# Designs tried in a protein design run: designed miniproteins, single chains, continued (4). Part 27

Each design is a single chain, and the fold is of that chain. pLDDT is the mean over its residues in the fold that is shown.

## One batch from the design tools (miniprotein)

Design m12970
Fold by ESMFold2-Fast:
Order: sequence, then structure tokens, then C-alpha cells
Structure m12970 (fold): chain A 90 residues (1-90)
Amino acid sequence: DELAEKSANYYVNKIKEKAEETKKEIEKYVKEKDYASAEKKIEEFKKEAEELIETLRNVYKLPIEKAEETYKESLKELEETLKKLKKEAE
């Protein structure tokens, strides 16, 4: 199913793009010692990624496993990045 595969890959790539954008924002806010804004960016990423996965499941009726895996890996990386940068800033 070419359309199904393209749609799934599109959403996986969107999650990856959002994660990279969020990482840059976290780095910016940590440099400014605005940890609250950095944490809000992670929460915004969670909401956006969950909405993308929900669209795959409910609108397109496509398998969500790859998108969920990408989300979990990206979230872990963002949380680890924030933790590391906070330690380096102290």
C-alpha cells in the first residue's frame, strides 16, 4: 500500500523534525537559565507527537508502532539533553 507507507513515513519524519526543533529550543532556554520554558517545550512536543500518532491511528487507520517508537526515542533524547545541559550549566 504505497499511500499507507508514504503517510506513515511522513508522520515519522514530522515527529523527528519536531524533536530536532524542540532540542534547539531547549538548548536556547537552558543557556538563558529559563528551565521552565525548556520543560514547556518538551510538554509541547509530547502533545504534538501524540496528536500526530492519533491522526495516524484514527484518521488513516494505519499502524502506529514505528511512529510510537520514534516518539519514545525522541522524548528520551530530549529529556536526557535537558538533564545534561542543566548539569553543565551548574
Scores: mean pLDDT 83

Design m12971
Fold by ESMFold2-Fast:
Structure m12971 (fold): chain A 105 residues (1-105)
Amino acid sequence: MIKEAEEYLNKGKEAFKKEDYEKAIEYYEKARELYAEAGDKLSEAQALLNLAKAYFKMGDYEKAMEYLRRAAELLQPLVDLPEAQKLLEEIQKEYKEILEAMNEK
C-alpha cells in the first residue's frame, strides 16, 4: 500500500511539472486514498497539500483552500513532529499565495 501510494504521489508530481494539473489531481487523490487506508497521516497531508497546489494552478482557489484546511486539520495531533511543522509552514505559505492571487483578481 505505502509503496503504491508513493508511486502515485511521484506520478502526480511528474504530471504537475508538465502542467497537466488534471492528471496530477487524479494521481494525488489516489495517493491520498492509499495513505489514508494505511493510516499515514503525514503522507496523507502531503498529498492534500499537493492537491491544493494543483487546484491553485487551475485557478480553483476555493478547492485549494479547502485542501489546505484538511491537511492542517490532519496534522494538528502531530504538531510536535518536525516533519509536521515543516508541512504546516508550507500550508501557511500556500494559503498566503492563494489570498494574494484572489486579491489580484
Scores: mean pLDDT 86

Design m12972
Fold by ESMFold2-Fast:
Structure m12972 (fold): chain A 92 residues (1-92)
Amino acid sequence: AKEYLELGAKYFVNGDYEKAIEYFDKAVELAPDSEDGANALLLRGLALYHLGDYEEAAKYFEEAAKKYEKLGNFEKAEGAKKAAEYAKELAE
């Protein structure tokens, strides 16, 4: 999962959000209940946000928040919830 998360991040910083999403999805599939999986969900939402798909971005931010809560990372969970709320406002 970590290797796909790192590859996705490289495509993300280069502005290739579609390829970034592909690798983030692979990271989630390999380790859905890990910190790397939660990070991949958050970054996938952010890639969707940059593509203008605010409704889908909000869904991924909400899923990331749930995963962070299960991992006990309440600070990241709160951040993801705020990102989801902001994305929902832009989708309206």
Scores: mean pLDDT 86

Design m12973
Fold by ESMFold2-Fast:
Structure m12973 (fold): chain A 80 residues (1-80)
Amino acid sequence: KKEIEKAIEYLEKAIEKLKEGDIEGAKKAMAEAVEYLKKAGVLNKVLPYLLEAQRALAEGDIEKAIEYLEKAIKVLKELL
């Protein structure tokens, strides 16, 4: 539970950084979230959304990246 809550906090931080235009800070927060998801054993539940968010960032589509991160957070909250 604690690891899932920490992953959610880092994904929310990534969204905040994207809204501020801090793409590097967002990527760092996403990497931290992935480490907590690995520790919780739930990375597989949200991996497709995280990959779509990374793809959107590579394409410069910040709005779409935020949408996929929000979908990942929603899935994780259902596991709490």
Scores: mean pLDDT 88

Design m12974
Fold by ESMFold2-Fast:
Structure m12974 (fold): chain A 80 residues (1-80)
Amino acid sequence: DEHINKGKEAYKEGKYDESIEHFKKALAVDPNNVEALYYLGVSYYKQGKYDEALAYLEKALALDPSNRVAQLMLEVIKEQ
């Protein structure tokens, strides 16, 4: 998915607004894309938008309960 790859690139560059926009576009095509939900959550976390971060990471984990990175990120957010 083009938007997943562009979102990841923006995330790696610290461009969280651009990252969020790409992952939202990926979710418009596939609303159950676990990777897009996960990166939306972590990008919102990097912006200090903890409510949005929690919502997307919980959706990602509901679809893939074995995602250890999402589990750890939820623990970090809940400590804030």
Scores: mean pLDDT 82

Design m12975
Fold by ESMFold2-Fast:
Structure m12975 (fold): chain A 76 residues (1-76)
Amino acid sequence: DREAASLYAAAAIVKAAAEFLAERYGVDEEKAREALELADRAMEAAKKGDLEKARELLEKANELVTELAREAEERL
């Protein structure tokens, strides 16, 4: 399933980004944790073939990671 694989890969990338920002830049720990949880849930939804849920969770995780990336840039 191409779409499920694509959503899973995208969620894995978002998770890696959240982990990197939390580890390296000391961004908001609560937002980072929430982004990680949402990305993990998106990956699980994609594995189960729930593409709509995977997309919704991925979108939320990506919004948080975008905010965290902005915070990291402002600290640099």
Scores: mean pLDDT 84

Design m12976
Fold by ESMFold2-Fast:
Parts: sequence; structure tokens; C-alpha cells
Structure m12976 (fold): chain A 100 residues (1-100)
Amino acid sequence: MLEPLSPEVQALVDKARELIKKAREYVDKAEEYLKNGDTQKANDFIEKAEKYVEEAEKLLDEARRVADTLSPGERFEADVQIGLLEIEVAVIKLHIEKLK
């Protein structure tokens, strides 16, 4: 069974997850604007999504550093949670490149 995250890692992961959610929402809006022929609005939302992705990556890097200071069991849970979010970030980055 997975253990709860340490409070420090949990705070960083929660912030990263919120930024990833916002990035995904902005990518979806950009795609809808592209379908409607509004390339300028689409580009505005792509730029916003890229900023949220960059901020999320920085938070996940910090979460990795904090996780490295934890016990093996707590580190394992942190590594799983961080790894899943890193995959979500990579998928969003690929989607952004597809829209460019």
C-alpha cells in the first residue's frame, strides 16, 4: 500500500498538479481557437500553457530534491507521484509542439 507523501513533497506536488491542470486547459482552448481559425488567440493560449509547464517542471525538480532527503519508503511514494506528473508534462509539451 502507498504511504502518504511528506508534507513538503505533497505541497510541491499539489502546486505542480494545479499548474499542469491549467496548462492542459490552455492547450485545449488553443486547439479550439485553431479549429475556429483564430490563430492569434490560439498562440496567446499556447504561450500561457508553456509558462505553466515551465513552472510545473521547476516545482517537480524541487520535489525530486526534497524526496532525495526522505526515507526509502517515503521516497518511493514521492518518486511514483512525481514520475506520473513528469509524464503528464511531457504529453502536454508534445501536444503544444503539435499545435505550433
Scores: mean pLDDT 84

Design m12977
Fold by ESMFold2-Fast:
Structure m12977 (fold): chain A 96 residues (1-96)
Amino acid sequence: MKQKLASLATAFGITTVGGIINVELGEDPTNDAEAVLELGEEIAKLLKEAGLEEAAEKVLELAKRAAEALLAGDTEEARKAALEFIRKADEAIEKI
């Protein structure tokens, strides 16, 4: 479980960076935003199964904020939400 969560958190970071680059290039970030949300939902599910329900709720909210920011073309908000997501996910993973 811990290794799977770490891999998914890395994928979340890479996908959000890709979405930010697509926004900066004037490309449609819809697929990136959908992937960010799906990764956030999977991580939240695994954290909840590990008994970390508060962390699961927080990372899900941050994933939604990152996805919404990408769709709005707000790269700074997407970056901030993603960094907080990674911090909260890493803190939660250490408790497993």
Scores: mean pLDDT 87

Design m12978
Fold by ESMFold2-Fast:
Structure m12978 (fold): chain A 99 residues (1-99)
Amino acid sequence: NAAEEINQAVRDAADLLKESVDAEERGEHVKAANLSTAAGLWIAAADELARIYNVKLDPEVIDEAIKTLKEASERARALGYEDLARVAENMIKALEKLK
């Protein structure tokens, strides 16, 4: 079921960005960049697939992902990693349009 796969991609994307912030805090800059890039690509893929297949995503999954991304964005800002905070904010905006 495409909707189930897209819902899982949304969850995984939010978790990847959270892991990216954790990697930056540990000084693992390359790992953080790879994780944040993957997170953004998974959200972009979920958005595109939802449009192409005209599938409705689970609002609870979207809300949980947005909450995770807001927490990650706040932590990235506290660490001085504005680019990571911006990636999280862009992902939140994309997810809000899927609601």
Scores: mean pLDDT 86

Design m12979
Fold by ESMFold2-Fast:
Structure m12979 (fold): chain A 84 residues (1-84)
Amino acid sequence: MEKAIEEVKELLLEAGRLTTEAGRNLLEQTAIGVASLIRQGKFESAVTTVETAGQMVALREDPEVGERVRERAKKAAEIIRKAA
């Protein structure tokens, strides 16, 4: 669980590095929701939420920023899966 919560913190840091307010707000709300799901033991839902939000942000941002967001979301999803 602790490693999965640390990945939520990393998502919040990545949100702060986004150039668009919409992208930042989406990742920040995703991080809050994912933290709640992890604390409830709903790891599969947390993984789906991270992957979906990462894809949505990536499609709306510049390609370089989108690639960075996709890689961060993928890493977070892998760590959350291992915490289950």
Scores: mean pLDDT 78

Design m12980
Fold by ESMFold2-Fast:
Structure m12980 (fold): chain A 99 residues (1-99)
Amino acid sequence: MTVAEVLEEFAKKLKEEGKEHLAEAAELLAEAYKKVKDEEIKKKLEELVKKAVENPEKLEEYLEELVKVLSQEESAKELAIEASIEIGIEKLVEGVKRV
């Protein structure tokens, strides 16, 4: 399974959980990964996705780290920024629901 396929599966699960903005972030990161040409960046992304699968409670944290790594690749940077905005919106929505 590719990094993009794993992120697409995370997006599906997040939509089922009602975390629509975090799901959108995962989909944007999957598309960003498809634009990456640098093998070192791909390796870092594979490691982060593996950690996210092993630690689903830290998924949001790993999605933020994926944004940081993808922002190093010029061809993926715009999608990474869009994903970062979606993660920020989800945090605000979750915060409002808690208080």
Scores: mean pLDDT 82

Design m12981
Fold by ESMFold2-Fast:
Structure m12981 (fold): chain A 100 residues (1-100)
Amino acid sequence: MTKEEKRKLADEYFEKAVEALKSGNYDEAIKYAEQALKIAKELNDPLGIYRAYVLIGEAYYKKGDYEKAIEAFEQALSIRPDDPYVKKLLEEAKKKLEEK
C-alpha cells in the first residue's frame, strides 16, 4: 500500500470515527479511531496520531470510561502539549473520575 493510499484510508477511518461518535456508537468510534491511529503511527504522522488519540479519548469519555479517556488525552498532549481543547477535556475526565 502506498503512503497516499494509507493517508486516504486513515482519513476514511477518521470520518467513520467522527460519525460513530456523533451517533452515540462509542465502541465503533473507538474501533475506527484505533485503525486510524495504527496507520498514522506507520506513517510517522504526529498530527494523525494526535487526532486519533483525541477521538479515542472523547469516545471513552462519552462511554463513561474516564481512566481510558485520560490515558488517550495524555497521549494527545504528548504531541501538542499546549493544546487548550485537549487540556480542558483531560480536566473534565479527571473530575468525572474523582466523582466515582
Scores: mean pLDDT 87

Design m12982
Fold by ESMFold2-Fast:
Structure m12982 (fold): chain A 57 residues (1-57)
Amino acid sequence: MKKLEELIEKLSKVLSKLMSEEEIEEVKKNVLKDYEKYGELTLEHIEAVIEHLEELN
């Protein structure tokens, strides 16, 4: 889960510019649930989202 934890940390840093800490915490919980169901596809999804958000910011 090292890669998942690193992606969640990176995602939360990017999201901190767009939403509250409470909203970010909800996103983190949803990411963990999605990872349990979809595994690697969730990691790919998060990487794509981070890349998109970094381009916008």
Scores: mean pLDDT 78

Design m12983
Fold by ESMFold2-Fast:
Structure m12983 (fold): chain A 67 residues (1-67)
Amino acid sequence: VMEEIEKITEDLPPEIKEAILSIARSLIQAGHEELALKVTKLGAELAKQGKSLDEIIDEISRFLEKE
């Protein structure tokens, strides 16, 4: 799971990459590997759309509240 997460984030801006990896690592440590992969894909998709770090974090937070 971590190898796939790292690959998904490798082309992202460093600040966005570190934020997403931090969230994903936290979720994996809590036993939520599938959720970690989902939030990583969501964050990467938003970053590719040109969303700011703040917008990406807000969207991930909303997604986590629903799950």
Scores: mean pLDDT 80

Design m12984
Fold by ESMFold2-Fast:
Structure m12984 (fold): chain A 44 residues (1-44)
Amino acid sequence: MELTEEQRKAREKRAEFAGVEPEVIDLLEQGKFDEAIARLEARA
């Protein structure tokens, strides 16, 4: 199966957030960017 463009971007963002919780990384890999951003903002 081919990765969607959204999934590919999520993997790249994962590298930028290497020190972030696995939960946020999982959301990024699933393409749930809004939820990932909300988690990051909750920690800020």
Scores: mean pLDDT 67

Design m12985
Fold by ESMFold2-Fast:
Structure m12985 (fold): chain A 70 residues (1-70)
Amino acid sequence: SELEEALERAARLVGEYLAKTHPEKAEEYTEEARRRLAGLAEKVSKASEEFQKRVLEIVRQDAAQLEAAI
């Protein structure tokens, strides 16, 4: 799903950002973020379509800001 793909991208970007400051823990933090976001994606997928679209938009915007900060 688009939401799952966007959240996986966000988790990867978090890992890349953390690797710049804490490379020794980047893999651990990325994996934890992925697990938490996957659970969130499942819960959001059961919400209204309008709510899912709003969450997707926010996640994509935040991911773009994080990518610019890396």
Scores: mean pLDDT 73

Design m12986
Fold by ESMFold2-Fast:
Structure m12986 (fold): chain A 62 residues (1-62)
Amino acid sequence: SALIEEAREALLEGYRAYEEGDLEKAREFFQRAIELASQADPRDPIARIVEQEARRGLEEIE
């Protein structure tokens, strides 16, 4: 699914920004990953994993 591929890309970009210390950019990408994953089929386990990982990333930058 294009939505899942985009969500995974956003999640990856979020972690890259986090490792670089750009917490604001990391937040933007983690939020983007959640938005994209939430639009995917709610029964898709990959979409759910991406959404949960992105939420965890947001908690890390609090």
Scores: mean pLDDT 83

Design m12987
Fold by ESMFold2-Fast:
Structure m12987 (fold): chain A 90 residues (1-90)
Amino acid sequence: TDLQKEVLKTIAKYLEETIEKVKKLIEEGKEKEALDLAKYTMDLVIDALKKINAPEELIKFVEEAKKQIEKTEDAEEAIEILRKVKEKIE
């Protein structure tokens, strides 16, 4: 639907902005805050996808991405995961 397309575009833009914020936190030596922001962003993305009745496969992909971020202590790895989610949504 047109609504789903617009929401997906908004989510992709939000992920791009979040990646830049995570990079800035890493540059400032705030790795824990960077990881916390990435996790929080994944929760918001999952909630948004569920609200628009996005395909179950897409929701599951993002839920698995969140689990990967929760297992890592490397904020750079979290950036790569956020990029993969953005690419999947686009």
Scores: mean pLDDT 86

Design m12988
Fold by ESMFold2-Fast:
Structure m12988 (fold): chain A 105 residues (1-105)
Amino acid sequence: KAEDYFEEGMGALLEKDYEKAIKYFEKALKLDPNNAVAWHYLGHAYLELGDYEKAIEYYEKALELQPNMGSAYANLAAAYEALGDKEKAAEYRKKAEELGSELSE
């Protein structure tokens, strides 16, 4: 069941077992490719492993499904900063702040 794989992926992510998290999120997404949150956490696992290009790809996929996911913009900023793209990092950081400000008010 997709939800069971997603929960296993979340458990692995909390234990910082990023390779296991990736495996379970991939299984969840094979069953439910419209789970934007699973795409986001798959990107986060790749970000933690230093695969910034894959992290960006999966965060962009999450945002295609849920355009107002502020955490995905914050993580895109972190990935672009790690790649040395300071302009894109600043742009996505601003977008994350705008969405976070709306949620706080």
Scores: mean pLDDT 84

Design m12989
Fold by ESMFold2-Fast:
Structure m12989 (fold): chain A 90 residues (1-90)
Amino acid sequence: SMEELQREIDLAMLMIGLSVTRLALRRHPADTAAAAEALERLLKRARELGVSQEVLDALEAALRAARAGDVAAALAALEAALAALGAEAD
């Protein structure tokens, strides 16, 4: 159905956004402000899409860590969010 296709596209776009944010933070770990801005937009979109609480919790943890300048914690939380979102898409 169109609704199922739109859901798959929305989840794929969220996955791409998270992957790009993770890549950017790995390449430029000093740029936690840019990561936080991206995560704020991605978290808002994730809430609108009604993703699992596991994904939301991981994204909220990633945002808190990025705002605190904790790159290691932000990356760990981003990896957890990606794993949870991947499991949800399966």
Scores: mean pLDDT 89

Design m12990
Fold by ESMFold2-Fast:
Structure m12990 (fold): chain A 100 residues (1-100)
Amino acid sequence: SSEVRELLEKARELIEKAREEEDLEKQLELLEEALRLLEEALEKAETREELEEILELAKEALELAMELLRKSEDKELILRAIGLALRAIGLIFEVELRLK
C-alpha cells in the first residue's frame, strides 16, 4: 500500500501543477504522466473493490479532462476540464486517506 500511496500522491501533485500551467502542451504532458501513475496504481492496488472503483472514476475524470483540452481552444471547455481535474484530485485524495 505504501507504493500505491506514493503513486497516488505523485499523480495528485502532477494534476495540481497542470492546473497552474498556462501552456496547453505542458498541461497535457503533466496530465498524461498523472494518468500513467493512476494506471500503475490501479494495476498494483491490492485494496478493497470500493477504493479501486473510486480510482477508476478518478481515471475517467482525468481522461475526459484531457480529451476536452485536446479537442478545443474554447475557454469554456478549458474551465470544464479544470473542474474534472479537481474532481480527480478529490477522488485520489479520498483513496489516499483510506489506504493503511
Scores: mean pLDDT 79

Design m12991
Fold by ESMFold2-Fast:
Structure m12991 (fold): chain A 73 residues (1-73)
Amino acid sequence: MMEEYEKMREELLTQKEEAARKLAEELGLSPEEKEKLLQQARLEAERLYAKAIADADLKEEEEKEKKEKEEQE
């Protein structure tokens, strides 16, 4: 389970960084602007990862509650 989340995190980081690099090249950004774009992309990847983990945890808890309610009724 942790290995799958780590892989997802790495893929998100790589994907966002590659997209940011490509965009910076297409726009002809300076090295400083490119670095800011990469920094923003990394932050977005981390936020998406954190949200995905939180959403997965929430869904797990909802399934757990539904099962408990069915067993109690």
Scores: mean pLDDT 74

Design m12992
Fold by ESMFold2-Fast:
Structure m12992 (fold): chain A 66 residues (1-66)
Amino acid sequence: DLQAYGAAVDYLMQGKRYYSQGDYESAVKYFELAIEYAKTVSSSNEGAQALIEEAEKLLEVAKSKL
């Protein structure tokens, strides 16, 4: 689903923006949304799999800042 993948990419970008601003609570929220939407994409989509891996790593780092 192109719409779900597009949403996941947008949420990942929003999470990164909040992270750069020091808003780690909002960053965590958007990284979790990115993972949620990316998981609805076909398991054969390498881009979605890579996005989940990146978002999970960023989520862990953002949580460590709370």
Scores: mean pLDDT 83

Design m12993
Fold by ESMFold2-Fast:
Formats: sequence, C-alpha cells, structure tokens
Structure m12993 (fold): chain A 61 residues (1-61)
Amino acid sequence: MEKEKKIEELAKKIEEAVEWLMTTLGLPPEEALEQVAADLVAQGEDKELVDKAVEIVKKKL
C-alpha cells in the first residue's frame, strides 16, 4: 500500500521532469527517462521503486 503510493508519486515526478527535459533541452524520451531515474537514485530514492515508476512512465510514452 505505502510502496504503491510512493511509486505513483515517483511516476508523476518522472513524467513531469522527462517532459521538461524534452521540451526545454530537446532530449529524446529514453535519454530523459534514464537521466531522471539516475538523478532520483543519486538523491536517495529507492532504486526498486524508481525502476517500477520508470516502467509506468514508459508504458504511457
């Protein structure tokens, strides 16, 4: 329950950041996804939860 909510929150953050990187810097979606995921893990987010959130965003793209 708590993990699912955290994954949804991370997915929203990833989607917003990826869209910003694509529109502002012109990054391809795949590269933007990899960069945002790496940054979140580096900031102390759980890698397992970040990976699951990335899969959600990839399905939407």
Scores: mean pLDDT 80

Design m12994
Fold by ESMFold2-Fast:
Parts: C-alpha cells; structure tokens; sequence
Structure m12994 (fold): chain A 60 residues (1-60)
C-alpha cells in the first residue's frame, strides 16, 4: 500500500540522517559522504520500484 511505502521511505530517511551524523562526527571526506548519498538513492529506488518498476530515480 502507499502507507507501507511511505513508512519505508521514512525509515530510509531516518537511516540516512543517522549515517550522515556518524560521518560528520568521524570527520568523513566528501567521497565518504557521496557514498552515503548513493546508498540512500539505492534504498529509495528499491522502495519506489515496489509501486512503479519502470520508475526512474533522479541521481544526486
């Protein structure tokens, strides 16, 4: 359902914020931050494809 997809998107967002906070605390490089962004995009892509397998995700 749409509500389940929204819950998964919120969970992905929560994980992204956690990863970014940990990276900032660790003094991570731009390359490491970009890896976190790519992981977030991959998580969103998987969630969105449950509704629209043909959907394209805009890369960061």
Amino acid sequence: SMEEIQAELEAARSQFLKDVTNAEAAGSSEEEINAIIKEQAARIDKIVKKLRPDAKIVAP
Scores: mean pLDDT 75

Design m12995
Fold by ESMFold2-Fast:
Structure m12995 (fold): chain A 65 residues (1-65)
Amino acid sequence: MEEVLEEAAERIVERTGLSREQARGLVRLALEGFSPEVAAQLAEREVGADPEVIKPILEEAVEKL
């Protein structure tokens, strides 16, 4: 879990410029049962991140569990 979370968080930071703490929070939401789509929409609303960038990263993280 932790390794998958850190890898996905790094990709979000690299592609969006969000802080590592914000990125880790989004990955945790997806891993805890929120859909990647919902987590990506929350990221857009709260921090202005592009959901089209975040959603695929979260989907890949969930599949790796």
Scores: mean pLDDT 76

Design m12996
Fold by ESMFold2-Fast:
Structure m12996 (fold): chain A 99 residues (1-99)
Amino acid sequence: DPEAALALLREAGLDEMADIARAGVAAGDTRGAGLGIILWALTNNYSPEQLAVAVRAAQLLGVTRQDLIDYLKNISSGKNQELLQERINEIDELFEAAK
Protein backbone atom coordinates (compact mmCIF):
# COMPACT_ATOMS: atom_id res chain seq x y z
CA ASP A 1 0.00 0.00 0.00
CA PRO A 2 1.98 3.03 -1.27
CA GLU A 3 -0.31 5.57 0.47
CA ALA A 4 0.25 3.82 3.83
CA ALA A 5 4.04 3.87 3.24
CA LEU A 6 4.01 7.62 2.44
CA ALA A 7 1.84 8.40 5.50
CA LEU A 8 4.11 6.32 7.77
CA LEU A 9 7.28 8.08 6.58
CA ARG A 10 5.77 11.58 6.90
CA GLU A 11 4.34 10.87 10.38
CA ALA A 12 7.83 9.72 11.48
CA GLY A 13 9.39 12.96 10.12
CA LEU A 14 11.35 11.07 7.43
CA ASP A 15 10.53 13.63 4.73
CA GLU A 16 13.51 12.77 2.46
CA MET A 17 12.49 9.09 2.44
CA ALA A 18 8.88 10.13 1.79
CA ASP A 19 10.05 12.17 -1.25
CA ILE A 20 11.98 9.12 -2.56
CA ALA A 21 8.90 6.92 -2.09
CA ARG A 22 6.58 9.45 -3.76
CA ALA A 23 8.88 9.83 -6.80
CA GLY A 24 9.14 6.05 -7.29
CA VAL A 25 5.39 5.50 -6.84
CA ALA A 26 4.66 8.29 -9.37
CA ALA A 27 7.03 6.55 -11.84
CA GLY A 28 5.27 3.18 -11.31
CA ASP A 29 8.31 1.62 -9.57
CA THR A 30 7.13 0.90 -6.01
CA ARG A 31 9.78 -1.82 -5.42
CA GLY A 32 12.54 0.55 -6.58
CA ALA A 33 11.10 3.25 -4.29
CA GLY A 34 11.29 0.84 -1.33
CA LEU A 35 14.89 -0.13 -2.12
CA GLY A 36 15.78 3.56 -2.52
CA ILE A 37 14.39 4.30 0.96
CA ILE A 38 16.51 1.50 2.47
CA LEU A 39 19.67 2.67 0.67
CA TRP A 40 19.03 6.26 1.84
CA ALA A 41 18.47 5.08 5.43
CA LEU A 42 21.64 2.93 5.43
CA THR A 43 23.87 5.67 3.90
CA ASN A 44 22.68 8.39 6.33
CA ASN A 45 22.85 8.59 10.14
CA TYR A 46 19.44 7.34 11.34
CA SER A 47 18.43 5.81 14.67
CA PRO A 48 17.40 2.10 14.89
CA GLU A 49 13.80 3.29 15.36
CA GLN A 50 13.97 5.33 12.13
CA LEU A 51 15.53 2.35 10.29
CA ALA A 52 12.61 0.19 11.50
CA VAL A 53 10.13 2.72 10.03
CA ALA A 54 12.07 2.73 6.72
CA VAL A 55 11.96 -1.11 6.60
CA ARG A 56 8.19 -1.13 7.30
CA ALA A 57 7.61 1.47 4.56
CA ALA A 58 9.71 -0.61 2.11
CA GLN A 59 7.62 -3.71 2.95
CA LEU A 60 4.42 -1.70 2.23
CA LEU A 61 5.96 -0.83 -1.18
CA GLY A 62 6.48 -4.57 -1.94
CA VAL A 63 10.13 -5.10 -0.96
CA THR A 64 10.81 -8.55 0.51
CA ARG A 65 13.67 -9.46 2.88
CA GLN A 66 15.25 -11.49 0.04
CA ASP A 67 15.05 -8.51 -2.38
CA LEU A 68 16.94 -6.41 0.17
CA ILE A 69 19.63 -9.09 0.80
CA ASP A 70 20.18 -9.47 -2.98
CA TYR A 71 20.35 -5.67 -3.36
CA LEU A 72 22.96 -5.32 -0.59
CA LYS A 73 25.09 -8.10 -2.11
CA ASN A 74 25.05 -6.28 -5.47
CA ILE A 75 26.06 -2.86 -4.02
CA SER A 76 28.75 -4.35 -1.72
CA SER A 77 30.46 -6.65 -4.27
CA GLY A 78 33.87 -7.76 -2.98
CA LYS A 79 34.83 -4.67 -0.91
CA ASN A 80 32.96 -5.02 2.40
CA GLN A 81 32.21 -8.72 3.02
CA GLU A 82 32.41 -8.27 6.82
CA LEU A 83 30.27 -5.08 6.77
CA LEU A 84 27.83 -6.79 4.36
CA GLN A 85 27.23 -9.65 6.83
CA GLU A 86 26.58 -7.16 9.66
CA ARG A 87 24.09 -5.25 7.45
CA ILE A 88 22.30 -8.50 6.48
CA ASN A 89 21.94 -9.47 10.16
CA GLU A 90 20.65 -5.98 11.09
CA ILE A 91 18.11 -6.04 8.24
CA ASP A 92 16.92 -9.55 9.16
CA GLU A 93 16.24 -8.30 12.71
CA LEU A 94 14.44 -5.18 11.40
CA PHE A 95 12.24 -7.21 9.02
CA GLU A 96 11.28 -9.57 11.87
CA ALA A 97 10.52 -6.58 14.17
CA ALA A 98 8.32 -4.94 11.46
CA LYS A 99 5.94 -7.95 11.16
Scores: mean pLDDT 73

Design m12997
Fold by ESMFold2-Fast:
Structure m12997 (fold): chain A 56 residues (1-56)
Amino acid sequence: GDEAEIERTAEGARAGTLASGGDEAAAQKARDAPLSGKTPEEAERLGVRAHIEGAG
């Protein structure tokens, strides 16, 4: 279902952020973005941005 698809996208965004050198806080932000209706690309970008900004 749509929820399962969003969850898979969220896990992918988290894994992608970690693989790109993001920390756990950035990965969590990337994972949460698809659950908030964001695209996978936007979710990954949010995770990378959070890492750069120090997630504070």
Scores: mean pLDDT 66

Design m12998
Fold by ESMFold2-Fast:
Structure m12998 (fold): chain A 64 residues (1-64)
Amino acid sequence: RERLLREAELNLREARELGDEEAARRAEELVERLRRGEEVEPREVLEVGVDNAMILIERAVSKL
């Protein structure tokens, strides 16, 4: 639970740095739900992390 919240907060920060508004909104919702003590599946947090990673890969490839 504590780990999941920390991961969601990191994903939110990364999404905002990348300018991915959709991923940032999803991460923000997950952070809010976790802070409220709601049940959040680890998979939901992982999906935002994967989206952030894919954007980083796409931007790196686009520079080539």
Scores: mean pLDDT 75

Design m13000
Fold by ESMFold2-Fast:
Structure m13000 (fold): chain A 67 residues (1-67)
Amino acid sequence: AAKLAREALELAAEALAAGGSKELAEKALKLGKEALKKAETREEVALAIAAVLAAIGVLYEYELAQS
């Protein structure tokens, strides 16, 4: 679970570095949600929530750029 959350955070960071890649952000969101479902500890839940929020932030910035 923690590894999935870290991978999701890394993908969200890569999406930002790529100028708001929607595909990378969506992949990060998917992995973050999976990490949250598999989280067994409070720390794992916190990491998974952080990953989900980071991915949502990138997607929101992408949508604002399209508006």
Scores: mean pLDDT 76

Design m13001
Fold by ESMFold2-Fast:
Structure m13001 (fold): chain A 81 residues (1-81)
Amino acid sequence: MSPGEEKKLKELRELVEESVKKLEEAKSPDLEKVKKKLEELLKEAEKATKENIGAEALLKKFEEIKEEIKKITEEALEKTK
């Protein structure tokens, strides 16, 4: 893993941690289910980094995973209202 790839993966991990904290504060009934989905997305990002799919494809996949994390978090937060 290059330093640049490691930094992007760290940013995704921090986004997941922040999302989990928001859900915990909101007392989401789906917290456990959402946390599992977010962990699966992080594993997918780590796998993509290890597959050497090329810098452009890796960047695109990281953006797709980031958007999916945001979407899952927003949907779970809406259910807590």
Scores: mean pLDDT 77

Design m13002
Fold by ESMFold2-Fast:
Structure m13002 (fold): chain A 70 residues (1-70)
Amino acid sequence: DKEKEEVLERLRQVLREAMAVGAANPEKADEILKEAQKYATQVGEAIFNKDYDAALKVIDAAEEYLRKVA
């Protein structure tokens, strides 16, 4: 499904950004990566339930979190 592919691509972007932000903030790297993993798990659950609206909301929250920490 196109919606699933779009959600997965945005999730990949969030995970790449989390790694980059973590590398730039070594004191918070473990917390940033742990938080990113929690968001990834929530997105995975939403995809499993075919709730792509919920998945996108979780991705938006993850992007906002990374923006604030960066």
Scores: mean pLDDT 85

Design m13003
Fold by ESMFold2-Fast:
Structure m13003 (fold): chain A 64 residues (1-64)
Amino acid sequence: MLLTRAQTIGLASLLSLKGRDKEASRILKDKVQLTEAQAREILKENGISLSEFEEVTKIVERLL
């Protein structure tokens, strides 16, 4: 399944916190939608837990 906009923003925010600003900008700028599988791989590569990602996504959903 493809990521929602809130999930994409959440992922980019977490990447920025890890100092991966270029990757975060690429994800936000590109109109190419990420899959959940691709997002999980990115989280794992950057040492971000799934629970942390889900919590940030929930916060972003409330802001949209």
Scores: mean pLDDT 79

Design m13004
Fold by ESMFold2-Fast:
Structure m13004 (fold): chain A 101 residues (1-101)
Amino acid sequence: SEFEKLLELLRELLRRLGFSESVIENVINLFRQVRESENPDISLAMLRMMLTVEGVPAEIRDLLVEAARAIREGDYESAFEHLARAAELAGDLELAERARE
């Protein structure tokens, strides 16, 4: 349930950043692939590329890639904190608070 909670907060952040619903689902699928894949480095590189193409600021992009890496490692505390910091940089203090519980 922690993974699904993180994905729901991620969807809200990506909507705030101006992503279309189809691109949001592509990012969510990459987070799932990072979690499930035997080789997470390929999916992490694809995630970084997609966020770059969509024009996400480097600081936010790097935090979202590290959140995906933390999920792969089972470190949900770090994943939620990276998402919270990304939300703060995007100007969404309420989402940041929700990510920290």
Scores: mean pLDDT 87

Design m13005
Fold by ESMFold2-Fast:
Structure m13005 (fold): chain A 60 residues (1-60)
Amino acid sequence: MKVVYVQTDQPLTDEQRRFILRLVSESQNGADVEEVRKRIEELLKEKGIPYTLGELPTPP
């Protein structure tokens, strides 16, 4: 299962956290992982939050 994760050095607001969780859930349900990642990146960029994005490896 491919998932998107995000790591931030700052606490997220409730709105940002809900948005990210929703996008991660959509990636797990077969949404385009790259598109989801771009949306998360855009949100974090708009708020000026340092971040790292990636994909979790699929279990065997």
Scores: mean pLDDT 61

